# Designs tried in a protein design run: designed miniproteins, single chains, continued (2). Part 115

Each design is a single chain, and the fold is of that chain. pLDDT is the mean over its residues in the fold that is shown.

## One batch from the design tools (miniprotein)

Design m7992
Fold by ESMFold2-Fast:
Structure m7992 (fold): chain A 55 residues (1-55)
Amino acid sequence: SALDAGAAASAAVLAAGGDGRAAWEAAQKMGTEHGDGSPELVDRAAARGAVEALA
């Protein structure tokens, strides 16, 4: 799913030391490739990725 792919990409960028912008851009790229790059989905994916990176 676009949300899951975006969240995983966001978490990976943050885990590698990237900032929030880089994480959001990664979520947008993966979300678009999986059929939904809308700002609403990308914001949710990036936020979920941040939570996953903190765990």
Scores: mean pLDDT 82

Design m7993
Fold by ESMFold2-Fast:
Structure m7993 (fold): chain A 75 residues (1-75)
Amino acid sequence: GFSRKELLKLSEETLYQLVLEHTTDPKTKELIQKLYNAGVLTKGPAIEILLAPSEEVRLSEVLLIEKLYKPLVEN
């Protein structure tokens, strides 16, 4: 698995690519791409997604980011 210390050394772009590589569901992957393109999938949020212990927790983290930043993503 990933460690927070290792992930903190990576760029935002590299973290985004890792999030995509570790996401299997097409709808979740599409949402991740939308969040990144809106500029809200920053280093912190991306690290929390990668540190998620299960796919269910990872989806919850992605949905939390969407909810918190929805005005920036939808507008």
Scores: mean pLDDT 79

Design m7994
Fold by ESMFold2-Fast:
Structure m7994 (fold): chain A 66 residues (1-66)
Amino acid sequence: SLADYVPTEEDLALLRKILDALNAPVDGKQDAAVRLAVKLFAKEKGLAEDGVLSENMRAAILALRE
């Protein structure tokens, strides 16, 4: 499940590529493009998407700004 998944450094690199491809903002807001990027990440990793942006995924996206 995506809700209990803790992203690795390799996962952060994949998330960055997906966000960049979608031109999605990395500002911590729930935006349609960010939600789509998370869904695509879950699909690529074979994880079930619960329809909710988890704190782990939100923290990972925010970490991409640093």
Scores: mean pLDDT 69

Design m7995
Fold by ESMFold2-Fast:
Structure m7995 (fold): chain A 83 residues (1-83)
Amino acid sequence: MLSEEEEKEVIKKFREALEELKARWDELSEEEREKAVEQLKGLVDLLLKYLEKLKKELVELTLEFAEEVGAEDLKKWAEEKLS
């Protein structure tokens, strides 16, 4: 699992990449813009898949905790997120 510092660094680098792309957008050819969009889509898909894996692991840990302490409301909440 990524540390909070590593998560912040990933988000920071992603934000910086978007700002750089935005700043250079008017200088890019139509072909370069299309390539940049496709690369961005690929990166977003990878990040979403990675975040979804982390979300699933966090939800599973929450479910285990809820079962161990007998918190039925928390258990139902976590089960709904896994569905």
Scores: mean pLDDT 68

Design m7996
Fold by ESMFold2-Fast:
Structure m7996 (fold): chain A 104 residues (1-104)
Amino acid sequence: MKKLEEAKKAIEEGYRKGNLVEGIKKAMELIGAEVHRVERDEEGLVNAEFSLEVDGERVSFRLRNVPEETAKELLLALIEALREKRLLPGQTLDVELTPAGLAV
């Protein structure tokens, strides 16, 4: 869907401009996610928590102390997984995003 491509662009533009937190917030708004937390610390580590309704079920996603470059890649992968319907409510209801990839 057009909104998923716009969300990916928002993340990539945010990272490129040194404003990944705003890029993440914009991307989450574009996909209809509820943002509970998005922050970057002095070391460039991202902490984020958001929830999204997929086919009538709520799915929660969390990033904990993830470097900005890795956070960018994990969020782009998440948007692709949503586009391809790989993250279905019956399979994944609560997902932690780590440097090693998606964790459930």
Scores: mean pLDDT 72

Design m7997
Fold by ESMFold2-Fast:
Structure m7997 (fold): chain A 64 residues (1-64)
Amino acid sequence: SLSDLEEQVKQLDQQIKQLEKRKRELESQGTPEALENAKQLQEVIDGLKERKKKLQEEIEKLKS
């Protein structure tokens, strides 16, 4: 349903924000291992943002 899609978008947004906070913590450590982990985490964040964008496009189509 539309409400289920909107809830999925909210959950993805919360997850993205939590991962972005974790990425900043890793970057603040400044070790090569932490920076590599931050880079990998950015790839995960980018994938979740793409999924969120697609769900928002589906919601827009359903409202049209």
Scores: mean pLDDT 88

Design m7998
Fold by ESMFold2-Fast:
Structure m7998 (fold): chain A 58 residues (1-58)
Amino acid sequence: KHPYLTEEEFKKFAEDFKKLDEMYKNGAVDKSTYEELKEKLLKRYNAPKDFIEKYAKD
């Protein structure tokens, strides 16, 4: 859970992550770029790596 993020911030993080993940799956970005952008996204929202792993398991 993300107790330090507002609901709006969480939605923005979720949308940004989903968009990035979709770009990677569509081949718009390579793995190296994807990993770099994913790490930047996590740092921007101060989210731990484990948070994104739980979010990606759909």
Scores: mean pLDDT 69

Design m7999
Fold by ESMFold2-Fast:
Structure m7999 (fold): chain A 112 residues (1-112)
Amino acid sequence: MTIPKEVLEAEIAAAFATMQISLLPEERRAEAERIVEPVLRAVEAGDLEAAEAAAEEAVARAESGDPVAQLAATVALANLALALYKAGDIEKAKEYAKRAIELYKKAVEALK
């Protein structure tokens, strides 16, 4: 298949993370959206360097252990991984996808 397994698994993790974010109170959803938005805007602009920088900022926020920040970082990294794959940078796409999956696992563990 054309899409790497890791990128597909990261997209699935991002879909579940998006669903969980949608169930949060408005203020917590707004916090998650603020973490994701810079990555989505950079990806939409085709600026993958800016998208990588914004994604690393999302990861830094997730290091707080806040499950909302971890869910948001999962969505951010999965979007970056897919954008990198579409740009032909398959190895970087796999690396960011694996990191997205790891962040999702941490978020789920924190929410138990």
Scores: mean pLDDT 87

Design m8000
Fold by ESMFold2-Fast:
Structure m8000 (fold): chain A 97 residues (1-97)
Amino acid sequence: DEGKELLEAAEAGDLEKVKEILENSKDPKKLLLYRDEEGRTALHLAAEAGHIEVAAYLIEKAEELGVEEILQAKDKEGKSALDLLLESGKLDELKPL
């Protein structure tokens, strides 16, 4: 299942695998819009795991393919991928070591 493989690669931060899956897919738009049982896309998983390079690549592909709605797509908890990226950066900024 290409959708599951994309989610696993994004969660693992495997940028090369993410590129391979999307570039060789017959329907990369469908893969970018694919959601797991929690309503999470590949972008959600990359963002949540802090894989900035994968997240950036997925955002660029979403813009290129006209599916930018994945940036605003909310998971089961009502969070978008952008919310997860901002929360991650904000937490690091609010905890000076």
Scores: mean pLDDT 78

